# Designed miniproteins, single chains, continued (5): the designs that were tried, part 101

Each design is a single chain, and the fold is of that chain. pLDDT is the mean over its residues in the fold that is shown.

## One batch from the design tools (miniprotein)

Design m19731
Fold by ESMFold2-Fast:
Structure m19731 (fold): chain A 86 residues (1-86)
Amino acid sequence: SSEERLLEIIEEEIKELEKEGLLKELEELTEELLGMSLEEAEKEILERVEEIRKNEPDEEKREKKIRILTVAGLLAALKHLEKLKS
């Protein structure tokens, strides 16, 4: 399914971030987003991505920040969906 494919992509990204020593930052962002509604979290992610694109002049740092935020957002969305199933 598309959901299984998305989960596989997320798992691979988490492994890569762990190798880069960014797992703690990912977990902290995910917890912050989980404290919001799904709609609030989506809006927050879009606003933070826009701010990073405007305010981070270093391309490598910009890409890493957006990548962590994207993975955190996907994890938060999946956890919200799991909660709705229970």
Scores: mean pLDDT 80

Design m19732
Fold by ESMFold2-Fast:
Structure m19732 (fold): chain A 97 residues (1-97)
Amino acid sequence: SLKDKAIEILKKFREKVLELLERHGVPQDLIEQIKAMGDALLKRVPELTLDEVIEAVRSFVRTVVDQLRAAGHPEAAAEVRRIGDEAISELEKLKNE
């Protein structure tokens, strides 16, 4: 289903984000906060339209980027933005199936 494909895209996105945060030396407490936000988003996916999923991902990426910049991790923030834009692109392509 389209929802199952969206969930798989978001799971891969989550795994990539968690890996880059660890690689960039982001503190574990901030990684856990970001993980909790991502898990909450994944839990909501079954109740959302695909357009609502895309907007929720855009909001998640903005929040995480802002938190990382505030915490002094601008390079990690830039990489989250790039990976987030890739995930959004995949979801947009899925919407056109």
Scores: mean pLDDT 88

Design m19733
Fold by ESMFold2-Fast:
Structure m19733 (fold): chain A 90 residues (1-90)
Amino acid sequence: GRDLAQRGMQLAMRGMELANQGDGERGAELAIRGARLAEEAARLGDVDGAIRAADMAIIAARRAERQGAVELARRAIEEARRAIELARRQ
């Protein structure tokens, strides 16, 4: 679980960097991947890691939304919120 959360955080950080450089679409796609890894970390009982990775995915998604990737950013936020909810049920 711990490795999955770390990979999720790395993907979200990269997505955030790409969105800041004007690549909102790629930024949002990496935020979605980060959120999915956060959800898997939550299923494996890594509550703290899952929440941190999901929070970073939301930040990356919001930056991507400002670059015009609205639909993909909304999807990333919804997937990250599911990961947080799943983690809280542990």
Scores: mean pLDDT 89

Design m19734
Fold by ESMFold2-Fast:
Structure m19734 (fold): chain A 92 residues (1-92)
Amino acid sequence: GSMAAGGLIDAIRAAVADGAKPSVTVSGDTVTVTVEGAGPLAREGMRRAARAAEESGAEATLEEKGDTVTLTVRGLDATAITAIALAGIGES
């Protein structure tokens, strides 16, 4: 299933709902989503995305540093990575 991709897309939407700006970076099989100015919706979205990724058999690392939340997911297939990248248009 694509639960990892769905969780990450939902996290990006939660960040936008908080008025924050999510950034998505793809490097090989690794996707990194960074949210600056993360509010409660963005934080909960990122935590849910980490759980969904782990339930899908991917490796997830969640880091919360002040108002910045970073989620790194490894082991996603090319279809999932493409879906996440398209949702995260605005990468820095």
Scores: mean pLDDT 75

Design m19735
Fold by ESMFold2-Fast:
Parts: sequence; C-alpha cells; structure tokens
Structure m19735 (fold): chain A 69 residues (1-69)
Amino acid sequence: SEAEEALEKAREAVKKGDKVAAARYASRALQEAIRRGDEEMIREAVELLREAGLPEVVIELALKEAREG
C-alpha cells in the first residue's frame, strides 16, 4: 500500500541520515494511516517522525495537518 511504501522509504532515509526525506515520507504515511483509521500504522508513522529527529511540536503539527487534509 501507499502507506507501507512511505513507511519503508522513511526508514531508509533515517538509515542514510536524510532527516528531510524521512520526515516527508513519515508524514505521508501518517496522512494515509489517519485516512484509513489504522491506529497501529498511525503509531508506526509517529515513531518514524520521532526517529527522523522531529521535536514534539513539529509532530503535533504533522498530526494536525494530516487530520485536516
């Protein structure tokens, strides 16, 4: 699925130290997980955002943006 592909790309970006790509892919996965109502996938996407080095306020903004559209 699109969300699963985005999660995998986010993990690869974290591994390579590409924080910007990791954040983008994790945010995409979060948006799709929220659209699907998949609580487990929401948790995984949030963990990847955290691994990407995002501060809590940025993760909160990503959640808000994903829920709004």
Scores: mean pLDDT 80

Design m19736
Fold by ESMFold2-Fast:
Structure m19736 (fold): chain A 75 residues (1-75)
Amino acid sequence: SSLEEARKLYQEGKEAIKNKDYEKAIELYLQAAELFREHDPKLAAQALLYAAHSYSKLGNQEKAQELVAEALELL
């Protein structure tokens, strides 16, 4: 199911952050957020916040702020 795929992507995103692979974490969390959006908007927001954190780690504060704003719309 799409929820099982979303949970897998979310866990892979956490592993990418532990490995400091912030580019991979962004891709995984943004994919997870899209899959969670209709079924679990709070978990979609969490995924967006982790992607925002990863953009911040890469020095992209503009993208980080955009994703924080998007996450707040889901809460």
Scores: mean pLDDT 90

Design m19737
Fold by ESMFold2-Fast:
Structure m19737 (fold): chain A 83 residues (1-83)
Amino acid sequence: DEEKKKKAEELVKKGEEYFKKGDYEKAIELYKKALELEPDYAEALENLGFAYEKMGDKELARKYLAKAAELQGDKESAEILKK
């Protein structure tokens, strides 16, 4: 699935650009599209969590950050975020 990985990477880079501009809604849309292609893309999950935090959605932020931490083997952060 090299084509899907490449597309997911491009979508994450686009999302990061919108995040830097403060367009968190657009960033979330692009990160979600990346996760459609690569569901276990830890970087996209982490970025999605940070974007939700900027929008004030603490519950969704913690959910996606916990999943990213779990995939990256960061058990301590995953445990904290699940509480």
Scores: mean pLDDT 82

Design m19738
Fold by ESMFold2-Fast:
Structure m19738 (fold): chain A 80 residues (1-80)
Amino acid sequence: GALQAALRETGELLKVIGEELKDLDPELGEALKKAGERILANPDADPAKLGREIAEELAKINPDAGAAVGQGLEDLEASH
């Protein structure tokens, strides 16, 4: 459905951003890539719950990145 397509797009986008950031911020880049892989590996996950878990992991490296990704996944669930 539309939500699953949006989740896949979000996961793929995070992987691309993570790969590009690895040369500038290797820790954040790897974390974003893993977040994207986690989204793509869990198609049956609740997007809000998955977003919260990813946000908590990312916040340990960069709180702003964690908040942004978490909010984006919550917004996907709310809008679909």
Scores: mean pLDDT 78

Design m19739
Fold by ESMFold2-Fast:
Structure m19739 (fold): chain A 57 residues (1-57)
Amino acid sequence: AEEEALRQRRLDAAVELLKNTDYSIEKVAELVGYDSVEEFERELKERYGKTAEEIRK
């Protein structure tokens, strides 16, 4: 679905921000359109099986 594709693009952008910037996890979540870090972390685990910190390292 288109909503699923947009969600995937948001998370892919978040992964690039986590790897290429020193922004806080809260800031990255905000930049890609999440209202909470908990929602952001849940979506990352669902798609990648990893937390934001695990992706960043």
Scores: mean pLDDT 80

Design m19741
Fold by ESMFold2-Fast:
Structure m19741 (fold): chain A 63 residues (1-63)
Amino acid sequence: IRELLNKIYEEIKKGNVDEKLLESLGLLELFKKLVEAIKKKDVDKVNEIMAEIVDLIDKLFPK
């Protein structure tokens, strides 16, 4: 989780995406759901949302 968050943060920090672009792609909504799941201590939901975020990031920034 920490490794994935750092990877996502670095891509955002590099200016590859901005907040408005993240919102239009549904990524901002996923981040909001992730924060909510963390607050509720729902580990399964956190893992599910993290997987969705990673898949979306990989789609946007293919290697």
Scores: mean pLDDT 67

Design m19742
Fold by ESMFold2-Fast:
Structure m19742 (fold): chain A 100 residues (1-100)
Amino acid sequence: SKERERKLAISYLELAIGYVRRALQLYPHPLLEKAIELMENALKRLESGEINEQTVKDLKEAIELLRKVLEQSTDPELQEALRRAIGLVEKALEEVKKVL
């Protein structure tokens, strides 16, 4: 159901934000701060039920920013946090697309 997919997207995104916050603690970076802002904006829209194409765009942009930081990183702990975050945002995006 669309309600189940919305709740799954919220759960994946909340967990993803946690991993990005961990990444930010390990490696303070403007792209990680921007990714968190985009993810938190998407989370607010999911929670309010106001889901639109902008939610998809914000999540896609967040994924691209996280990938850019991942490509530049040599710290295995940072790489693992970012890979987990990216995978979770991709799962959230898949669920968001099902409710549009």
Scores: mean pLDDT 90

Design m19743
Fold by ESMFold2-Fast:
Structure m19743 (fold): chain A 93 residues (1-93)
Amino acid sequence: MSEEVREALREGFEHWDKGDYEAALEAFERAIALAEEEGDKETAARLYSLAGEVYDALGKTEEAIEYYEKAKELAETEEDKKVLEKKIEVLKK
């Protein structure tokens, strides 16, 4: 993970902790773009999952599912894929 991705993650979590979900999404989206540019699929998967959690907190269920599905596609372990699948199933109910 690059320093630029780390900084965007820090900003995203700071905004999330303050309940500024829109600013948190902006920071996580920048981190996703950087991680994908760097070819860091593991970090990108985690970032898509985090953005999905923020969309869920905002009540944007369709976007949350989309981001969890993207995280699942990029996830390298079966354990991570199962966690994401369960989150998707809960949101579809």
Scores: mean pLDDT 82

Design m19744
Fold by ESMFold2-Fast:
Order: C-alpha cells, then sequence, then structure tokens
Structure m19744 (fold): chain A 57 residues (1-57)
C-alpha cells in the first residue's frame, strides 16, 4: 500500500541518519548493527525472546 511504502522510505532515511551519527560518535560497525537491531525490535514490539534470537543471529 501507499502508506506501507511511505513508512518504509521514512525508516530507511532514519536508519541511514542513525548509522551516520553513531559512526561520527566513534561506534564500531558491529555496535551500530546491535543498536539497529534493538531499535527495530522496539519499533516492531517484539518479545525479549525474539530480540535475543535476532541478536544471536
Amino acid sequence: SHMEELARRKREKQLENFKKGLKELGYSDERIDEYLTLIEAVREKVSPEELKARLAA
């Protein structure tokens, strides 16, 4: 749907800006990926068990 496409674009832009900001603060790519996984899980309201599985992958 149009709303789904808009949400996806917004998410991609926010993700890009977030990565850039963390790199400027001196975080490693590994740490940035962990933080992105956490943010995405919170946004999707996943369970703690699902979050643990995603971080272990």
Scores: mean pLDDT 74

Design m19745
Fold by ESMFold2-Fast:
Structure m19745 (fold): chain A 119 residues (1-119)
Amino acid sequence: MTEKQKEILADIDRTLARIRELFKDNPELVEKIEELLQKLRDAVLQGKPMDEIFKIFEELAELILKSDVDPETQLRALFLLAGTVLKIAEALLSPEERDRYARRIGEFLRKKVEEIKKK
């Protein structure tokens, strides 16, 4: 395991702790998010391509948007997860690929924020 992978895994663990606090009243949602975050950890450790990591992020976002929690909590969780995926991209990708994924994450976030605001 590389030092960059160790830093990413520590960030995922911090993200999970914050997710548990945000969704403490919804244990079923926390369990599903934990399963996807474990899948994210495994993908990083196995050197999976960024497209697979991004797909896990899309699955996490969908779980949050379908949850019966207030819009502010959904937004906080969504931005927290996006921050983690951006850190993964910065650690694993070339500068050109980082810029591409930063734009892709930003566009995805914009769409999801608009969906939450319509609730």
Scores: mean pLDDT 84

Design m19746
Fold by ESMFold2-Fast:
Structure m19746 (fold): chain A 60 residues (1-60)
Amino acid sequence: MKIATAKKDIEKQSEEGLSLKKGEKLLVLKEIDGYFLHVKSLETGEEGIVPKEFLEISEE
């Protein structure tokens, strides 16, 4: 299972985006065009698209 962690507090940038807190854990659902990930928050259950550069990726 692929987990992402927010590197910093992130404000929602678009209707398809997510607002995240630093250290928030996300499930990676799909990679989009190399720059964005479709993720689901493990804290809130919300889904959205987040820039990959704002996330630390762990493979488990």
Scores: mean pLDDT 78

Design m19747
Fold by ESMFold2-Fast:
Structure m19747 (fold): chain A 75 residues (1-75)
Amino acid sequence: SDRRQVRDMLSTVAGFSPQQVDDFIRLARTNGGMSDRQIVDMVRRIVDVSQGRTRDAIHSMYAMFRQGVRPRPVP
C-alpha cells in the first residue's frame, strides 16, 4: 500500500513518469535513508507547505537527491 501511494503521489502531484518515480524512490532510499512510508510523509508535507508550488518543490527535492549521486565515469 505505501509503495502504491508513493507512486501515485509522485505521478499525480509531481507529474513524474514511471521511470522518474522509480528513480526518485531509489534515490530517496539510498541518499535519504527513507522508507516508502517516510517518502509518502515527505511528499504530503511538501504538498502542505508549498500550497500551489508543489511540483517545483518536489522537483527541487529530486534534484537534491540527484546531486548526492556521483556521476558515472564514461570509458
Scores: mean pLDDT 71

Design m19748
Fold by ESMFold2-Fast:
Structure m19748 (fold): chain A 55 residues (1-55)
Amino acid sequence: SVSEEVDAYLAEKAEEFENTKDLEKLLEMLEELAELMRRLAEEYLGRPLPPPSPL
């Protein structure tokens, strides 16, 4: 399930998030996590979410 993917990702990447000095790498990991959280939200709601609006 998506929730298991999120848990696995966080467990594997937690130390990397804490220790990264590369802002670009941190942003890439945050974008990947954001997409996983979006998928989890869609699974929870049972419907697709609208695309994020650029601010």
Scores: mean pLDDT 72

Design m19749
Fold by ESMFold2-Fast:
Structure m19749 (fold): chain A 62 residues (1-62)
Amino acid sequence: PLEKGIEALKAGNYEEAVKYFEEAIKQNPTALAYSLLAVAYEKLGDTEKANEWLQKAVELQA
């Protein structure tokens, strides 16, 4: 799911990228997956959700 999310993100399919990154997090929650989900939300214009997921990514690295 993570690789498919990255492909969707590169293609500009941000809603599909969110879906794939959510699946990746469900299988294995990683700081990388949280960061990529934050990027996808930022591209969708949802800055509030982007900041929330970015904060979760930082917490996982701590």
Scores: mean pLDDT 80

Design m19750
Fold by ESMFold2-Fast:
Structure m19750 (fold): chain A 66 residues (1-66)
Amino acid sequence: HMEEEKKNYEFLQRLWDALENGDEAALDELIAEIAKKYNLTPEQVEKLREIAREMREAIEKVKKKQ
């Protein structure tokens, strides 16, 4: 349990860093990793990409206010 919790936290940190830095290549790599691990359909992959885009826009919006 604890090992998997640490892995999930590390994955979330990588995701957050990619979103904050606007690293499209890193985001694509992370999404591909998830798709391979869970054998996702193209529709599910597209949904993940949309979520990542929304998160990036939200982060940019917050930064713009500062």
Scores: mean pLDDT 74

Design m19751
Fold by ESMFold2-Fast:
Structure m19751 (fold): chain A 105 residues (1-105)
Amino acid sequence: AAPEMLEVTAMVGLADGRAIFILSRGNTAEEIVEAVEKVGELFNTGLNALEREALENAKNLSDEEIEAWIAMAEALGLGYLLLEDGKVVDAGGSEEAFRAAKALE
């Protein structure tokens, strides 16, 4: 099946170009890679003015809040990926998340 953004449980944009993905239990490593690459392309090709305005109006998470989201994902047996400037800087919580992170290196 083609990956869809709806199969990623949550995505949070940060003002410093970081994004955290909390993954559903049903995602394969290939589906995760495709979803992350599509989001990375959207960030790198430039969000349009409307998308940037939506991001400015979104509540940005602190590093402490991101750590809390990661801890919650691990406690629930969900995978997570943390991206900075379209690159994975942290991954865990599931084998599929680690495989996806390695493929995105």
Scores: mean pLDDT 62

Design m19752
Fold by ESMFold2-Fast:
Structure m19752 (fold): chain A 92 residues (1-92)
Amino acid sequence: EREEVLERVREDIERMDKIIGLSPEQRALVDTLLELAEQGKPPEEILRVVAEAFGVSEETVRAILEQKDEDLLAGLSLPQIFVLDVVRELLA
């Protein structure tokens, strides 16, 4: 169920913030992504927000999400990797 996915993502955000210590900006980003998903916004809008926050193209974000290659994640911080994991779960 979509509602169960949204609740799981919310719990994951709270858990990871306690473990990794997300910055206020990083926490605001994942909270915004969850809100967009809860409002039923299209995947393209979620990808646009993430791309803007990371300073990359939407195509680059999509490639990282689709390939799951560890080498593509090598340049990313743990909070950025977590943001991508949240996006992947919300778009599933």
Scores: mean pLDDT 76

Design m19753
Fold by ESMFold2-Fast:
Structure m19753 (fold): chain A 70 residues (1-70)
Amino acid sequence: SDSLIDAFKKAMLQLKDEAIKDGKLDEGLEELERQKRNIEILRDKGLISDEQADELLKLIDELEEELKKA
């Protein structure tokens, strides 16, 4: 469902913003890596499409880059 994917994206953006605000950059990066593994598992189980998985993985890569620049 697109609504579930949108909710996940919102949660990941919030995680990144809070990590920057609180100076918890390493913890934020570790959590984003955990979420990447979870997305791969959801794809492998057929719970999300390949297109949805690729979109979410791309978002996490962008958020990791933002944390590294913070």
Scores: mean pLDDT 86

Design m19754
Fold by ESMFold2-Fast:
Structure m19754 (fold): chain A 82 residues (1-82)
Amino acid sequence: MAEEHLKKAEEHLKEAKKAAEAGDAEGAAKHLLEAQKHLAEALEIGKEEGKGEEVEKKAEELEEKHAEDAKAAHEAYVKAKK
């Protein structure tokens, strides 16, 4: 179900923020990647269910809500690599 994957994506975005704040750049990057995988899965399932636009809007809202958190997680990972 697309909604379950959207929920999992949001949980992983929250975990990415917590990891980034704790200085765990590797953990933050892993959670960000998992969130991206769940967003992609939600979009695919949503299209199959005829709810593609609905799921796409919810995915966009999640990305906007967590945009700063995702950016911080990505920047923490990049800085750790120098």
Scores: mean pLDDT 77

Design m19755
Fold by ESMFold2-Fast:
Structure m19755 (fold): chain A 58 residues (1-58)
Amino acid sequence: MDEEIERLTEELLEIARKEGLEAAEKYAKQQVVLSDEERRKIIAEAARRAFEELEKEK
């Protein structure tokens, strides 16, 4: 796993667990708006992995 994607995935998981899934989604969207195309791909992959992990925790 790419270290940058893994780090961002952990940040999104922490936000989701502490403040809820909607807060994590909002954070990811804000990061996308401020980022170049390459960074947006990293954010999208990290968000996908984080939300997949949250589904497993149900």
Scores: mean pLDDT 74

Design m19756
Fold by ESMFold2-Fast:
Structure m19756 (fold): chain A 65 residues (1-65)
Amino acid sequence: SEELAREAAEAAAKGDTEKAAELGQKLGQEAGGDEANELIGEGMVLAREGKIEEAIELLTKAGEL
């Protein structure tokens, strides 16, 4: 879900590690697979670096897998 990806990126960017982890887990459960989990990890790193648009792109792509 694009909406879920955005919420996850925003949580990670704010340093809310617990919420970011919960939303990332939910996104991974919806998408499934190792490739989706890798993209979620990369998206979370980008969000923490303040690259929100790039983070949302990767997290959305993970959710589509």
Scores: mean pLDDT 75

Design m19757
Fold by ESMFold2-Fast:
Structure m19757 (fold): chain A 64 residues (1-64)
Amino acid sequence: MSEEELDREVQLALVEIEAAISKLIKDPNQQKKALEDLRKRVRETLPPELAEEAIAIIDSVMKE
């Protein structure tokens, strides 16, 4: 495994954890804001390809 592949897996795992934590927010308005803030941060900080995968993970957490 390359260092780039390892970093990708770590970044995606961190996004999944942050999305799961955001889902625990009791106030629906604050939960929505936290998840939108996470999506925005992902789009601004990750490469476009990785950002799309991270957003899919956020959406998956939201479906459950």
Scores: mean pLDDT 77

Design m19758
Fold by ESMFold2-Fast:
Structure m19758 (fold): chain A 103 residues (1-103)
Amino acid sequence: LAETLKRLGNATTSTPDEVLDEVSEFLAKLASAPSREEIAKIVIEFGEKHGDVELGRKIAEAILNNDLEAVEKYAEEFFQRLGLDPKLAKVVGKAVARIVASK
């Protein structure tokens, strides 16, 4: 995940490596979570860490409601606000929704 995100970032975006590392660590943490409730908790904590508590809570609510379209939409918005390129933010949003769907 980290290597793939860095390659995408370096090739198609100006997103700093530090942000790409943090996003890949976040996605790995979600993938290893045992339940949607634990994924929601990780998302809330990530939103708090980055000063976007409201959007983090909206993503968590969508996760708990199994609203994958809302998860993808709010996650994309969150990562754009975090500084990701819009195309990369969309890819990350889809990845979050897919991880949620796998639980």
Scores: mean pLDDT 80

Design m19759
Fold by ESMFold2-Fast:
Structure m19759 (fold): chain A 66 residues (1-66)
Amino acid sequence: LSPNEFLQRVGELVKKYNASEEEKKLAEEAAFAALAGDYDRARELVEQIKNEELRKELLELIEEFE
């Protein structure tokens, strides 16, 4: 999974689940943490997302990128 494809898929999940501004910010910060190789921080940020389905799919996507 390329960095560009990873970021695109994060954006698609955020749109699919109609994420709030707060959830979009958490997903964006998590994506950049993962791009920097800080997967523990990426997971910590995603765990704060209240939408269960969005949280689950973002965690799976981060594991695929790792």
Scores: mean pLDDT 87

Design m19760
Fold by ESMFold2-Fast:
Structure m19760 (fold): chain A 83 residues (1-83)
Amino acid sequence: DAAALAELLEERARQLEKMREELYARTGNEELRRALEEAIRHVREAARAAAAGDLEAALAHARRGQEAAERAAELYREALAAQ
């Protein structure tokens, strides 16, 4: 099931890449783009760790990726509230 987790995390990274492109095109917000780039990087590290069977490292990177994605969501809400 580690292989299935790695595949799911790679799909999540692809979704975040699309989100980065779409939200940056709409907002021009560099801080939002950087937060999404950080989330993508950590999710990919989680996928690599999961593929290697290192579930502890995978969880740690997934957690950091989630924190970065939550920051991006907050920044996007702020951008929407600012007109």
Scores: mean pLDDT 85

Design m19761
Fold by ESMFold2-Fast:
Structure m19761 (fold): chain A 67 residues (1-67)
Amino acid sequence: SVEEILAKAEKALEEAKKIEDPEEALKYLREAFNELSILATDERAPSSVVEEIVQRFVALAEEIKKK
């Protein structure tokens, strides 16, 4: 469901923020995003939901890279 996809995205973002090593945090985000992309395709999630997840992951990745 869309709700499950969004919940998993939120959890991935929260877990990435807890990772002290920036490289490990970025690796975690990449792996989580790949899993979410597969799930979104399987569940036929709306493009708006996918775009929201992309924007949130990109924003956090940029913040991690600044560390």
Scores: mean pLDDT 82

Design m19762
Fold by ESMFold2-Fast:
Structure m19762 (fold): chain A 56 residues (1-56)
Amino acid sequence: DELDKKLKEIHEKALTDEELREKALKAQGEASKIPINSEEDEEKAKKYIIEEIEKL
C-alpha cells in the first residue's frame, strides 16, 4: 500500500525532526475523528495525515 509506505517514511523522518513529529501527531489526532466505516474512509484518513505533513 503506497499510503502505508509514505506513512512509514514520515514516521522515520519524525524521529529526527521535532516539528514534523508534532505536526504528524496533530494530524493523526484529527484523522482519528473521521468515522471509519469502509476501506475508503481509512484511506481518506491516511491521505489527510500525509497531506498535512506535505504542507511543511
Scores: mean pLDDT 74

Design m19763
Fold by ESMFold2-Fast:
Structure m19763 (fold): chain A 91 residues (1-91)
Amino acid sequence: DLGLIDERLAQGLAVGPLEAKVSLLVLYQQAKDDGDEETAKYLEEQLKKLTGEETVEAAVDKLIAELEKAGLLDTAELVRRILNPPPLPPL
């Protein structure tokens, strides 16, 4: 029952799908930082598909809302920072 699984995620009792979305976002940010636009675009499309959102920003907002609903506030803040990191020092 998908509804039961979703309720358990919202209660913070199961994190599998949320962990997968967070991992995908981390890989997206790493690809962006490395200048790998092809990998970043692929991961952006996967994030949009998994969240059902049209933009990465909307997908991140939805993920943050799901993490907050699950009581994973520290992870929600981490996700927020991943897309808005301080600029890296020039190489």
Scores: mean pLDDT 66

Design m19764
Fold by ESMFold2-Fast:
Structure m19764 (fold): chain A 86 residues (1-86)
Amino acid sequence: MKTYKGKAKITKLPDGSYKVVFTADDGTVFEGTGKIELKDGKFYITLTSLKINGKEVKASGVLEIEGDKLPKDGETYDATLTLNIE
C-alpha cells in the first residue's frame, strides 16, 4: 500500500456516486469515481476508476476525507489517499 496526503475536490454525480480530483502534496494528480461510506464518524470514498496524471491505471484507492461532514458538491477537502497497487 502507498499513502498520499493532499487536497480532494469532490463532485457529486447524478447517480449518487462522487467524482474526486485529488492533488497530492508532491503535485501528483489522482482522478477517480466511487461510492461514499460513513465509518466511525469519517467519510471514505472507494475509488474503482483511477487515473494518475491523466493516465488510466489498474489500481483501486480509498480516500479518507478530513472532518465529520458529508462533502458538499464542488468543495475541496484535506484528505488521505491509500492506493492498492497490484
Scores: mean pLDDT 81

Design m19765
Fold by ESMFold2-Fast:
Structure m19765 (fold): chain A 65 residues (1-65)
Amino acid sequence: MEEELEKKKEEVVKKATEIILKALEKNDLEAAKEANELLEKAKEAKTLEELEKIEEELKELEKKI
């Protein structure tokens, strides 16, 4: 269970980092800030459910960029 949580956390953190970089390339500082906040939430997440919600928020943010 923890191994699964750790793996999902790494995936979500990696995705957030990619979105931050894309936002910065587009000079979208607001999107970069939002993605960084989601990155911090992912690092603190204690459950798979929390990580899934963060992943959904990242997908919404990516579409906005």
Scores: mean pLDDT 83

Design m19766
Fold by ESMFold2-Fast:
Parts: C-alpha cells; sequence; structure tokens
Structure m19766 (fold): chain A 67 residues (1-67)
C-alpha cells in the first residue's frame, strides 16, 4: 500500500537528519519511523504499520548507502 506523501516525506526528513548526525542504520530507521508516526498522528492520517516499518527500513538503507 502507498503511504500518504506527507507522511513519507516526514520519514525521509527524519532519516536524513539522523544520518547527517552520524547515527547508525538502526537509529536512522527509528528516526524515520518516529517522524512518520508523528506526522500521521498530527494530521489524522491512517497508516499501515507494515508499510511504515518497511519504508523506514528502506529510507535508513538509502541514507547508509549514500555515506
Amino acid sequence: MKLHPLVERAGRAGAESAASQGFSEEDIERAARTAMRAMAEKYGVAVDDETLERLAREQAREQVAKR
């Protein structure tokens, strides 16, 4: 399932911020996941937890690959 673009963008921003601070892949994933959940709650957007967790992992891997 596709995540709401606003939620996905929040996750990417969280991942980029954590990566720029030198966090581990696991901590980048947590930052992305936390940012996406916070954005979904703030705007009342329903999200699929499985999709959210998968995208958080993908965003963390992408940031690590750029190092």
Scores: mean pLDDT 79

